# Ledger of designs, part 111: designed miniproteins, single chains, continued (2)

Each design is a single chain, and the fold is of that chain. pLDDT is the mean over its residues in the fold that is shown.

## One batch from the design tools (miniprotein)

Design m7837
Fold by ESMFold2-Fast:
Structure m7837 (fold): chain A 70 residues (1-70)
Amino acid sequence: SAREHLAQGRALFAQGRLAEALEHYLAAVREDPSYEDAWMALALVLGSLPADHPRRAELEAELRALAATV
């Protein structure tokens, strides 16, 4: 469920596994685009990624695609 994806993403975020946390947050908003907590978690994880993170561009592209479905 979207709720389980959010919970798993938060656990990964706490471990510093930001890219994997983001994947679960993306799964949560994909399953329920009205789930505001998941969108807030996406915003927070993006703010926590370093500007020079090698996967930042790929993650941003996936977010743009998902935002288009809201």
Scores: mean pLDDT 73

Design m7838
Fold by ESMFold2-Fast:
Structure m7838 (fold): chain A 55 residues (1-55)
Amino acid sequence: SAEEELARFEANREAELAALTQGFVDLGFDEELARRVAEAILAVEEEVLRRRAAL
């Protein structure tokens, strides 16, 4: 369900943020920019999941 997907996302948020940030750093981006981009990606994903879970 959308509610289960949102709960799973919230439980894994920090791990996913770290993984996405490292991915961009590995591509040669500085850590601050990488973190900001990763945060923006996760914020959009969370919003999509929240909208799907809403009645």
Scores: mean pLDDT 84

Design m7839
Fold by ESMFold2-Fast:
Structure m7839 (fold): chain A 61 residues (1-61)
Amino acid sequence: MEVEVEEEGDIVKTTAKIVAPDGTELTITEIYNKKTGEIKITMELKRDGKTLVYTLTYKAL
């Protein structure tokens, strides 16, 4: 697992990359806005030449 964290002002971006033994790659990108409390999570799944992307946005309570 590789994890990168970038912080610019009120924005914190965390990217995690996971490679499974079967060759499936999962990239999770989380963008947290400290000022608004909004968290955006993007999940990108790659397997056998196919790419699926899911995005979820929620507020931190």
Scores: mean pLDDT 77

Design m7840
Fold by ESMFold2-Fast:
Structure m7840 (fold): chain A 72 residues (1-72)
Amino acid sequence: MSDDEIIKRARTIGASDRSIEVTLLLRRQGIDSRVATAAMIIAISDGDRSFDEAETPEERAAIMAERARALE
């Protein structure tokens, strides 16, 4: 799946630009796009925790990668 397709799908479900950036970073690191999208949805649902603790998109991607691995 292309980055453009992921962005369009994510925005349709109400994802923030931060969540989209994290999903794209996970995909570039070799994490499956479906697993990355699921991790992004979990992060959006969590709201106050996963993103607030991360200082950079890369750190947020690391948190999401851990969640994504749990969804495998």
Scores: mean pLDDT 63

Design m7841
Fold by ESMFold2-Fast:
Structure m7841 (fold): chain A 97 residues (1-97)
Amino acid sequence: SAGDQTLELVERAERAVREGDEELLREVAEETGMSVEAVRKLGEAVLRLSERLKERLYNDRTLTPEDEEELEREVGELIEEALRLGEEGRKKRLEEL
């Protein structure tokens, strides 16, 4: 369930950035406890990763084991950063109470 929620968050963040949907950014921020800026950064990072993957596929290249390891590392870093920014957002909201 946590994995499904993370994928949904990532999809919505990327879509909001790609489409310039400020309302969707705010909705994701409110639901997750992240700041709007944190959601935007997550969406931008995912969009950049998607563009890099498309570039590799466009060149009709087979992914090497090294390429797969790099992609797994980048995805892991994005998930960790999203969780960190969510935690910081929650702490900031508690301090503003």
Scores: mean pLDDT 70

Design m7842
Fold by ESMFold2-Fast:
Structure m7842 (fold): chain A 79 residues (1-79)
Amino acid sequence: MAELIGITGPPGSGKSTKAMELAKKSKRPVTILEQGEKVGEKKEGNVTIIGLGNVSKEEFEEARENALEEGHLLILDPA
């Protein structure tokens, strides 16, 4: 089953660090979507981080739907 978790907090509060800690505690594959970061894919253990760069809200939504379709635990980290 796919789950959606949103991480919120002020800029520079370690929001990305908290998202990563939650993801690493999961026994399932986890996808973290980031916008406003550099484009790329980074894999660390069971966690895949996808940097979308400066994308539209529509493109971010599409990436979210694709990750959920794969049945991964999805954590959103909007920049």
Scores: mean pLDDT 67

Design m7843
Fold by ESMFold2-Fast:
Structure m7843 (fold): chain A 86 residues (1-86)
Amino acid sequence: SPPVVKRIVEVDRAPIEAMRELGEARQEGLANPDTRILLALVGRGAGLGPARQLVEEHREGLEAAGVTVVAVPSREEAERWLEEQA
């Protein structure tokens, strides 16, 4: 199985924080093509909508780089999603 990197990031200032995390994950994926990256963004309140929008806008490019991303409202949902992806 390819190496899997799992990351949970809280994004209180989405879209700025979410965009930075997506860009960093994409660069890491392109630099490590044999690695699968799973990134869960935790957006609270008003931060969730912008994070979800950025994930959908960039999904195709992220998946092409070996990055699978979700935006969720809680750390508990992020942890469940990562377990389901593994």
Scores: mean pLDDT 84

Design m7844
Fold by ESMFold2-Fast:
Structure m7844 (fold): chain A 134 residues (1-134)
Amino acid sequence: KPKSIAERVREAAAEFEAAAQKLLDTIYKESDDPEVLKVADEFAQEVARAREEVDRLITLIENGEDPEKILEEAQEVMRELAHAYELVKRIIELTKDNKKIVDAANETLAAIERLSDVVFQAKVWAELELEKKK
């Protein structure tokens, strides 16, 4: 049985949360640099915001809400994920000599890309449904 869009978003979001937590745990163990810790804190806040937006997106899809609301929420998730992606790239730049942090950060970038792809599919679906109503 093919997985629903909501199920795929939920699975990709769980992978993103797991990778993000591993990255944060690794930073807190491996670095005492105030600049790195500041970016890590900003990243943790973005992960929390992305989680709330993803939960809203899943709820809208599962409830069969108006495609316009689904489109707006998917766009918001994509904005949060883009910001999270840039923060992870900044962490890599600041910690390039620490292989453990860089490896965890690259795993997190890959998880963001997978979640972004599934959310983009939800966005495209909502756009196509809106075109049918015109």
Scores: mean pLDDT 89

Design m7845
Fold by ESMFold2-Fast:
Structure m7845 (fold): chain A 78 residues (1-78)
Amino acid sequence: SDEEIEELIKRANELMEKTDNPEMKKLGQEAVILAVKLYEQGKKDEAIELLRRFVDALESGNLEELQKIVEEAKKILE
């Protein structure tokens, strides 16, 4: 649903604003952009699952997982 993706994007942005890690901010911005692109292509479930995984990784400060999620999203868009 549109509300679910909007809520996840808002949550991701709030978490990125609270972090002092520039790499996490950069990966966060990239993940949000990729999720929006997936959603625009009609891959709504994939976009929502991507953002959920991203938010969980961002909350745990797992930079390696954030990088993997971004790379997986790029492959889905190829």
Scores: mean pLDDT 82

Design m7846
Fold by ESMFold2-Fast:
Structure m7846 (fold): chain A 64 residues (1-64)
Amino acid sequence: SEELAERILQAAKRALESGNDVAAKFAVREAYELGYPETVREIAEHARELGRDDVAAFAEALLK
């Protein structure tokens, strides 16, 4: 659902803000498994903006 996709995105953003890259990657994988590719893309973009290149690369790999 759109509501669930938004909750996952917000959880990923909070994880990135707190430096919890493991939790951010978990949120990316959850969004991917649930079929929310736009959420995965938005997390990747946000991670790039914050310089969290490992999380961004992880999310980008799932979109290929």
Scores: mean pLDDT 87

Design m7847
Fold by ESMFold2-Fast:
Structure m7847 (fold): chain A 86 residues (1-86)
Amino acid sequence: MQVEIELEPAVRHADGSYTVTAKMLSGTTDVRIMVAAEGEPLVVSPVQTLKPGETLTLTIQAAGPRTVVSVAQAGGNRKMLTSRHA
């Protein structure tokens, strides 16, 4: 299915945690946020069905200056939908 999803810029908090937010712009599918930081283990969100206008938020405790946030379609082809540097 054709879907469009947006990753908002990651927000670093004073305690060193990061909040990442994915927003569905069009279409409906099961999605998962994945966060990869150099030297840190991969952090993966629970799977959530997103409809247009809905958001999925993940807060992680990973430290590091280089973080890549990705959103993948869960189920079917496991398609990468979007990615962003934090």
Scores: mean pLDDT 72

Design m7848
Fold by ESMFold2-Fast:
Structure m7848 (fold): chain A 66 residues (1-66)
Amino acid sequence: MIKTLPVEETVTVKVKGPAYVGVSIGELRDGKYVVTNKVFKAEGDSEVTVELPATATSAKYATVPV
């Protein structure tokens, strides 16, 4: 499921079993709202940590089991 997280320096997603982790990061840069999408593959029970830029205003993540 997609979840919205508060603005934080890092986002850590805990994964059970093999899954794809998608992270969408919303930023305000020079008056423009920019969204960056990142996808990670977890091979088993693991934690995926994503660093957020200082301009990040929101982050959302979703996990898709493999």
Scores: mean pLDDT 72

Design m7849
Fold by ESMFold2-Fast:
Structure m7849 (fold): chain A 63 residues (1-63)
Amino acid sequence: MSAALRKRIEEFRKEMREKSGEVIEKASEYARAMLTGLTEYFTGEPEEGARKIGELLRKAQEE
């Protein structure tokens, strides 16, 4: 493999790691909020839980 190709692969890996980190962080925040909404839906205030879940789904659709 050429040195240029090796460098491109390394750059691509760095970019993917950085992007994956951001995506994972956002996905983790989304998952935590969703779990909180689900927990409230089943164990506390169903209407509040459903509203929070609905807002998260709406924002995901708009993005």
Scores: mean pLDDT 70

Design m7850
Fold by ESMFold2-Fast:
Structure m7850 (fold): chain A 91 residues (1-91)
Amino acid sequence: MQSKPIPMDDPEAQKLLAELQELSKRAEEVVRRLAELGRTSEARAFWEAVYAQGLQINEALAAGDYATARALLAELGAQIDAQEARVRELE
């Protein structure tokens, strides 16, 4: 199968990619905070899950499947929101 690039001329693709980049930055901050709290195994598990989901979102975007990309972004965002709340409770 031929790998297709993400269609950057599509405003929806650009918006979804920007949302993924923003979620990735938030996820990195969560990982950093969990590690600082000595919760390195939780940080690793969370990072691995985020990385795997990020790959799925990128594949959906590359395929032009914006419905799947939106659904996966919403799920990833909810997971990051939950982990940010958890980190605040652990401080």
Scores: mean pLDDT 81

Design m7851
Fold by ESMFold2-Fast:
Structure m7851 (fold): chain A 83 residues (1-83)
Amino acid sequence: ELDALLAEIVELAVELAVEEGYDEEEARREAEAWAARAAALAATLSPEELRALAARYREEAAKLSGKEREIAEALARFLEAAA
């Protein structure tokens, strides 16, 4: 479910931002705006492009740790599900 994956990404992004000292309300507003833009961009990509981008995020996730890695992995799952 694309909506559930986007919600997961938003929550992870808000958690990371709050841990870094940002205001929760502002972090949520920015994360929701980003998610809406990401969904719109994904809708314009072909299934092949979505899978290629998901593979790229999986490679980047392997180089990250903590919440940043979880966000990259969740984004890869969203792109795979959108394809």
Scores: mean pLDDT 83

Design m7852
Fold by ESMFold2-Fast:
Structure m7852 (fold): chain A 78 residues (1-78)
Amino acid sequence: SMVEQGVQALITRTEKLLDAGDVDQAVDESRSMASYLATYTNLSPEVQKQIQEKIDSLKTLSKEEGIDVVREIGELLL
């Protein structure tokens, strides 16, 4: 589905940005992509808040922990 393809793109792109040390860009692009994908899933406000909190946490996490959080974001979007 479009959502599954979008989630995979989100994970792959964010991983590359975190590996490159581009944390601010990883956060900004993840937020934009997650917001776009959320329009197709009609998520509850509580789940949307959880996703945004996870995205914001990328600024404080290690690269390895960050990719695990991005995977969790993908699970919430599916």
Scores: mean pLDDT 82

Design m7853
Fold by ESMFold2-Fast:
Order: sequence, then structure tokens, then C-alpha cells
Structure m7853 (fold): chain A 93 residues (1-93)
Amino acid sequence: SVDQAIKEAGEGAKRDVEAGLPEHVVETARTGSKSEATAVITAAMLLGSMAYEAGHYETALKLFEAVIEAERLRGEKPSPFVEKMVKETKEKL
């Protein structure tokens, strides 16, 4: 089911955050290629969204904040979607 898939993805995101994924996203944006940075930023946005839907709000916040910092380091404007998700996630905490 979709609900089971979201739950499993959210639990996976929590484990990845505990393993240092937010720090890896920021470091890849700082030192990696454009394609590497785009890939980890995209992955963090998707995982953050799944963590949010699964109710893992602390996990989601860490991933969304890492995306904003990565975009800043690349000289990109913050994603309006991610800024909205940071605000909504903070309201759940």
C-alpha cells in the first residue's frame, strides 16, 4: 500500500539522517560537482517529504534545512517548496 511505502521510506530517511545524510548533502554542495550536488539535494527533498508524511518531523526538518543550506552554498535561491515545508514542519514540533 502507499501508506506502507511512505512509512518504510520515512523510517529509511530517519536512519539516513542518523547516519549523517544532512551533513553529506551540505558537504557535497560545497565540494562536489554540479550533478552530484543536484542528485543529493533532490534525494534529500524527496526523503524529507516522505519523513514528513510518515510523521518523522525532526528528521524532515533536518533534511529540508540541509537542502536550503546546500542551495545557499551553490548560490541558488531557496526552493519555495522547501521553505514552506520548513515552516510547516516547525509548526508540527
Scores: mean pLDDT 87

Design m7854
Fold by ESMFold2-Fast:
Structure m7854 (fold): chain A 65 residues (1-65)
Amino acid sequence: MMDTQRQIDDIIDQTRRQMSQSQSTQQVNDIMRNMSQQIVRILQQSDNPDMNQLQASQDTYNSMS
């Protein structure tokens, strides 16, 4: 979990720096697209069991609240 959050935070930081240096809207859109692709890729690598467990936990807590 910590490694995944760190990777996502790093990608966001890199994206912010690249956007600050970009000079056109098209460059910004391309940077955002690359960021989204990288985040999705990271999430896909650890999504199956953790997502099912997280969904079950959230459903239980919401029902009790």
Scores: mean pLDDT 66

Design m7855
Fold by ESMFold2-Fast:
Structure m7855 (fold): chain A 106 residues (1-106)
Amino acid sequence: MTSMVELIRRNAQEIVEVLRSNEGVPKETLDEVEEKLQEIIKIMSKENPTVEEMEEALRLVDRITALIHDVVRTNESVTAEQKEILSRKLATIKLIVTIELNHLKE
């Protein structure tokens, strides 16, 4: 059975691979995206995450989404297919974090 954490790890890896394949992506932006994805995974891997920790994970997803949208806007090397992959993978991570946060609030 694929855990929600494993699904986030898989989608995070695919996001990083797309960004690394584009030489125009600034290293600082790539490093920030990787760091924030790892923090989301760390929070989601906790046995008993708090509501505040899960809200932080959601804020991290929104920050990563903003960084990737800026990269896509400023880098002509990112293909339409890569843009679709990034959008879909980010939406999947946000959905998982949102579902888990809502379960904690119920």
Scores: mean pLDDT 84

Design m7856
Fold by ESMFold2-Fast:
Structure m7856 (fold): chain A 119 residues (1-119)
Amino acid sequence: SEELQRDIEEGVFEVAVAVAEWLLKNLPKSVSDSEIERLEERIKKLEVEAKKGDPEAQLRLGFNYLVLGLDYKARGEDEKALKYFDKAIQYATLARDQGFAPAVAQRLIDLAQQAKKSI
């Protein structure tokens, strides 16, 4: 059913928010280049669909930008971290404004804003 599909999608994004909240509180002492490269590859693929207006791709892109920003923050690369937090806010806002998982999108925006204030 459409209701079940929506509930499953919301559940996946709720887990992603919980992971992002945990990462913000528990920044790793080191982040490998391979971890960043894998995130950047996922981001490149998501950017294509997100720029076409896919709200699920926009929300997923927002989460990946938040994680990438936190990785750069953990490395002390604050200018890069701020850039990616701004991109996370931008794409989560696009998804929210389309009505896609708006509560999850708002929580992502709030987390990215909190992460920016921590720099």
Scores: mean pLDDT 83

Design m7857
Fold by ESMFold2-Fast:
Structure m7857 (fold): chain A 73 residues (1-73)
Amino acid sequence: AMEEALELANSGKMDGTEARDKFGLSREEYRELMRRGKLSEEVKKVAEEIGEKLRRIGDGIQRQLETGEVPEL
């Protein structure tokens, strides 16, 4: 229920009244889910940026291995 409610809140397809009726959530619980949804998107964006940077580093190391160069300390 909470995971489904968070998805609907993030998509903006569920209002506070519908959340209370369908998932048994209070107004405060719905507001908290909406806030957590926004934070989740920000966290995903940061994680994606970190993942992209790590991937670029990995590609650099692999390229050095392909050319026969050894990364030194």
Scores: mean pLDDT 60

Design m7858
Fold by ESMFold2-Fast:
Structure m7858 (fold): chain A 83 residues (1-83)
Amino acid sequence: ATDEEIKDGIADLYIAVAMLAARKGDFEGAIELLQKAYEIAKEAGSKETLQRVLDAARELLGIAPEEYRPQIEKLIDEVEKAL
């Protein structure tokens, strides 16, 4: 496994844990975990993993309370610019 393959795997784990946190109502934790996934995916240069972060952030935006929407929209904008 390359460093890039390892980073992709770690980013995917952060995405999975973020969506589990969201299902439990921990939207702050979900956003923080997706931000970590984004940073790792960006460092790895993986457009495929960045797309998965984007898809997860969009799903989170659909379920999150209004108070978290600006933070999630900012993350979506950052990920879209990295693609």
Scores: mean pLDDT 86

Design m7859
Fold by ESMFold2-Fast:
Structure m7859 (fold): chain A 75 residues (1-75)
Amino acid sequence: SAAEEHYAKGQEAFAAGDYAAAVRHYGLAIDADPTFAEAYENLATAVRKLAESQGVPVPTALVDRLNAKAAELRA
């Protein structure tokens, strides 16, 4: 599926340390399948890593919302 393809590309980008590309691909996976809990979790992690890599404050409200959505979808 399109969601699985984008998710896989997000994982590859994340493993390569390209957190900006990982954020983009995980976002596209969520657009294709809004119930994809793993994509929300990995997007939260990628958002955190992107902020850390740029030396800017982590957007904790966004990270918390993404993790809460993943937990909701797994319940």
Scores: mean pLDDT 90

Design m7860
Fold by ESMFold2-Fast:
Structure m7860 (fold): chain A 64 residues (1-64)
Amino acid sequence: SARAAAEALIAEGERLFAEGRLEEAGDLYMQVLARYGDLADLAARATAGARRVGRELRKRFPDE
């Protein structure tokens, strides 16, 4: 289902984030928002994930 596909993308994003693969994690969260934005609960989770990626990128690369 669309919900299962979106949940799988979020789970993979969380895994990539845990591995420090921040840009790849962000890409998956943005993919959820682009393709599954109508699923409000999952869109909210993807938005939170994308914001967390942005904060960590700024901490890791403050001069970029």
Scores: mean pLDDT 84

Design m7861
Fold by ESMFold2-Fast:
Structure m7861 (fold): chain A 74 residues (1-74)
Amino acid sequence: MEELEEEALRKALERLEKEDPELAKIVRKIVELEQQGKLEEAGELGKEKLTPEQMKKVIELIKESYEEVSKEAA
């Protein structure tokens, strides 16, 4: 896997743990399922445990972390 993508995800999860540790716990579990190839289970857990607002926040944090890592790599 690309190092940039892994670093971005790591930073996003660290930031999320600092701001919202309960949400971070759920997201980490979803990521673990995705890494195991259990994409359907990951999607179901997200729909069950995350509100649309929480999902949007997580997506935004990942995008922001990716932009930060991309700028650092330049």
Scores: mean pLDDT 76

Design m7862
Fold by ESMFold2-Fast:
Structure m7862 (fold): chain A 85 residues (1-85)
Amino acid sequence: LSREEVKLRKYTKGVYDPNPEEFEVLDVSYDPEKKTYTFVLSPSADLKEGDEVLIEGLIPQRGTVTSVSTDSKGNKVVSVSILKK
């Protein structure tokens, strides 16, 4: 999966945003068994656990941030689940 094939945007329930915040995706991987994306984002990415995001790829998907960590380069490593409760 190429980082160029997917875009990540912040999603806010009940608000139409004509310019939703789009995060710069440096790397992306997807686990189809867990239905979880792992994004490596720029250090400026303002995401926290529990935030909802829109994943724009071949099929647009809404996901929930399950974890946020920082790598050795200062980039944000964000896990996003698309599993329904």
Scores: mean pLDDT 69

Design m7863
Fold by ESMFold2-Fast:
Structure m7863 (fold): chain A 62 residues (1-62)
Amino acid sequence: SDASRSGRAAAEAGAAGESAAASTGGYQMFLNGGGDPGKLAAEAGRAGDAAAASRYGQEASE
């Protein structure tokens, strides 16, 4: 499939989910306190944020 289209759709869904989570503060506090790129990538993937998952995944590989 087209990874760019799939990534864009997932990023939009993730952004909407992150916006909703931000209203509770929990997700932002988790990201700030996590500090582990691999863990952040896994949680971003679970939240449907493909762009964040890819970015943190690359950082974990460094």
Scores: mean pLDDT 55

Design m7864
Fold by ESMFold2-Fast:
Structure m7864 (fold): chain A 90 residues (1-90)
Amino acid sequence: LLQQLEAVRQEAAQLRKSGSLTEETALSLADQFEQIGLQFEAAGQYFEAANAYREAANVLRAVPNPSPETLARALDFEVKAGLMDIRVAL
């Protein structure tokens, strides 16, 4: 699961660096981060889940001229990451 998170993180970083990050690819990457985050959350690994959700939000916010729907999805992931951070603190 950590290898999957790192692979998606590297893909997102490469697309951002090359200027090839489109809204479509960002949404696809965010979905991949979400699936990874859900798996970490189900395993009780809240720190890793928070990181996965935060990466999802970051890739969506990196989209040039994102739609309101894309921004709303980024905000949703930021909330999910925050909830996981609270669980880590408990």
Scores: mean pLDDT 81

Design m7865
Fold by ESMFold2-Fast:
Structure m7865 (fold): chain A 94 residues (1-94)
Amino acid sequence: MVEELAEAAEEALKRGDELMLWTILQIVGKLVKEGRYEEAAQAATRLADIAEKHGKYDLAARFYRIASIAYRKAGNVEQAEEFEKKADELRKKA
């Protein structure tokens, strides 16, 4: 569930647990591979916002890219393009 992943990400960011953050990234990627595009898009967007608030711009960019892919596969091209631009902007800060 999206909220459980968000809580795990907040805790991992507070502790500097990069392995847990990588695990969360893999879970969201798996949702995309399994065709669970709306769940993946919601989770990735929520996790990207959390990472950005903690100054983890590379991680935030990765989650926004996943959100972009998930929205595109779900047929929401406008949201996909918005999040791809956001990912590109954050990579310039990383």
Scores: mean pLDDT 84

Design m7866
Fold by ESMFold2-Fast:
Structure m7866 (fold): chain A 87 residues (1-87)
Amino acid sequence: MTILGHIMSIPGSLTLQEALDYLQSIGVPLEALQAIVKASGLAMNAPFSLLKDFIGRTVIEKGLEGTLEALGLGELGRQKFPYVEYV
């Protein structure tokens, strides 16, 4: 799934910090997570439901491309995670 797909699948009952720790554990880059936090203006102890609401509203108002730009994700927003590499 894309980063946005993962965000929308996480329970809103978590804190922002807990949800970001989960996203990092599945291979989402720290730089992408920092961009999302900065764009949302939310504190790390805020309910994750506030980020989901912010993203949902932004998608309605600006579309998918406008949301990726607003979050500072660019090409990372189109990338699928987790990565599976065969050695």
Scores: mean pLDDT 73

Design m7867
Fold by ESMFold2-Fast:
Structure m7867 (fold): chain A 78 residues (1-78)
Amino acid sequence: PSEEEIKEAQERLKEAIELARKAAEAARHDPGLQRRAEEVARRGEELLKNVEKLSYEEVIERADDIMVGAIAILGAAE
């Protein structure tokens, strides 16, 4: 991927990871939900470390999956 695509993917992933971390904090009263949110954040962090090794489309799709997962957990924690 291009430098611009890598930067865009990194920004998308960082947003998704941040939301997953917020979901974990919101779910602190439910250990199962908190663990799921922490797992989602961990997957995002591993993807971020390897972003330049993947296609731009793959990174964006996976980042969106992480974001959707974080949103679902956050909603369940509320």
Scores: mean pLDDT 80

Design m7868
Fold by ESMFold2-Fast:
Structure m7868 (fold): chain A 85 residues (1-85)
Amino acid sequence: SEKEKVLAKARQLGVSESVLEEIGKLLDETYERLKAATSEAEKKKVVQEALFRIGQLLSKELSTSDVLRLLNVVREELEKYIASL
């Protein structure tokens, strides 16, 4: 559900289907890494790395303002996922 919320917001902002597919794969990888993480420091590193990589993809298609708005959504949804573990 967290992944679908992020992808829905990205699509609403006009992100292309190709970049949405790449973000979806990055989120799948990120969820697996968070589930396997054994420390709070490791979880923080995984979230920061995911935000950096997604930000680079989004910067190709969106304004800086829209990138920051969407990255805030990604951070919130990843934090909700961590809280559900």
Scores: mean pLDDT 85

Design m7869
Fold by ESMFold2-Fast:
Structure m7869 (fold): chain A 93 residues (1-93)
Amino acid sequence: NVIVQDAQRLRDFLRHQISTWDRLIRRGVVLSDQQRQRLQFHRSMVQRIDDLLQRYSDAVRNNDQQTINDVIQQLRQVLDDYGRFVQQQQRQR
């Protein structure tokens, strides 16, 4: 499923970004409010994707087609939310 694969790739990308920022914070770098907001958003996205991928895995195992469809729709919403956030950040200059 393309949506599931896209969500996994986004999760891996965001985890890498979070890890990089966590290292900078530990080295004493102070984040701006915009950077702090972005990090918070990235953490929330990873949490949402992890929870949905777990539900997807369980639903596939149980042959629960309704839950599979619901999770795919929610993953699509997460991907759309991320796209909108990126567009908003680009507009703030």
Scores: mean pLDDT 86

Design m7870
Fold by ESMFold2-Fast:
Structure m7870 (fold): chain A 66 residues (1-66)
Amino acid sequence: SAVEEAERALEETARRNVELLREAEEEDKIYGPKPQSEVARLIGRILREIGDQIQAVLDARRAAAA
């Protein structure tokens, strides 16, 4: 169903972003800490992507209930 597809997409997006954060942390160990502006941009991007996928799940659930 569209709901199950949207939920799987959200789970995959969350998993991918956890790995991205882990990789960023490992890079900090090698190259030193990132500038605050770069960290803020990264966090903002992650929040927007997760927010978009949450919205997609809500939209799919609404459509399925109609």
Scores: mean pLDDT 84

Design m7871
Fold by ESMFold2-Fast:
Structure m7871 (fold): chain A 108 residues (1-108)
Amino acid sequence: MPKKIGVVAIDKDPELAEQMAKDTGKELEAQGHEVITRSATTEEEALKATEELIKEGVDELVVVTTDSEEEIRAAAKVAVLGEKAGVPVTIVSTLDAIKKVRELVEKM
């Protein structure tokens, strides 16, 4: 069944963040979902984008991040925010970065 999916892509490079959001959004739209994409270069922008997507009534959140410490920390905070709102969160990154995000979420 089509879901409304919110995508938050986090990278310090705004062009890479926008490209990651577009690529992820296109893949999810190809699967028949309604997708709202947001890109963020900072933790504050990522959290604000997440709050806006939750307000829009998304069924699921997808967080796309690279493997830097700051971006992993921002992704972890986005995941906690989504979880507290009752929205399932999927993390898209390298396996090591996904593991680090999950470990941080468990400690928050």
Scores: mean pLDDT 83

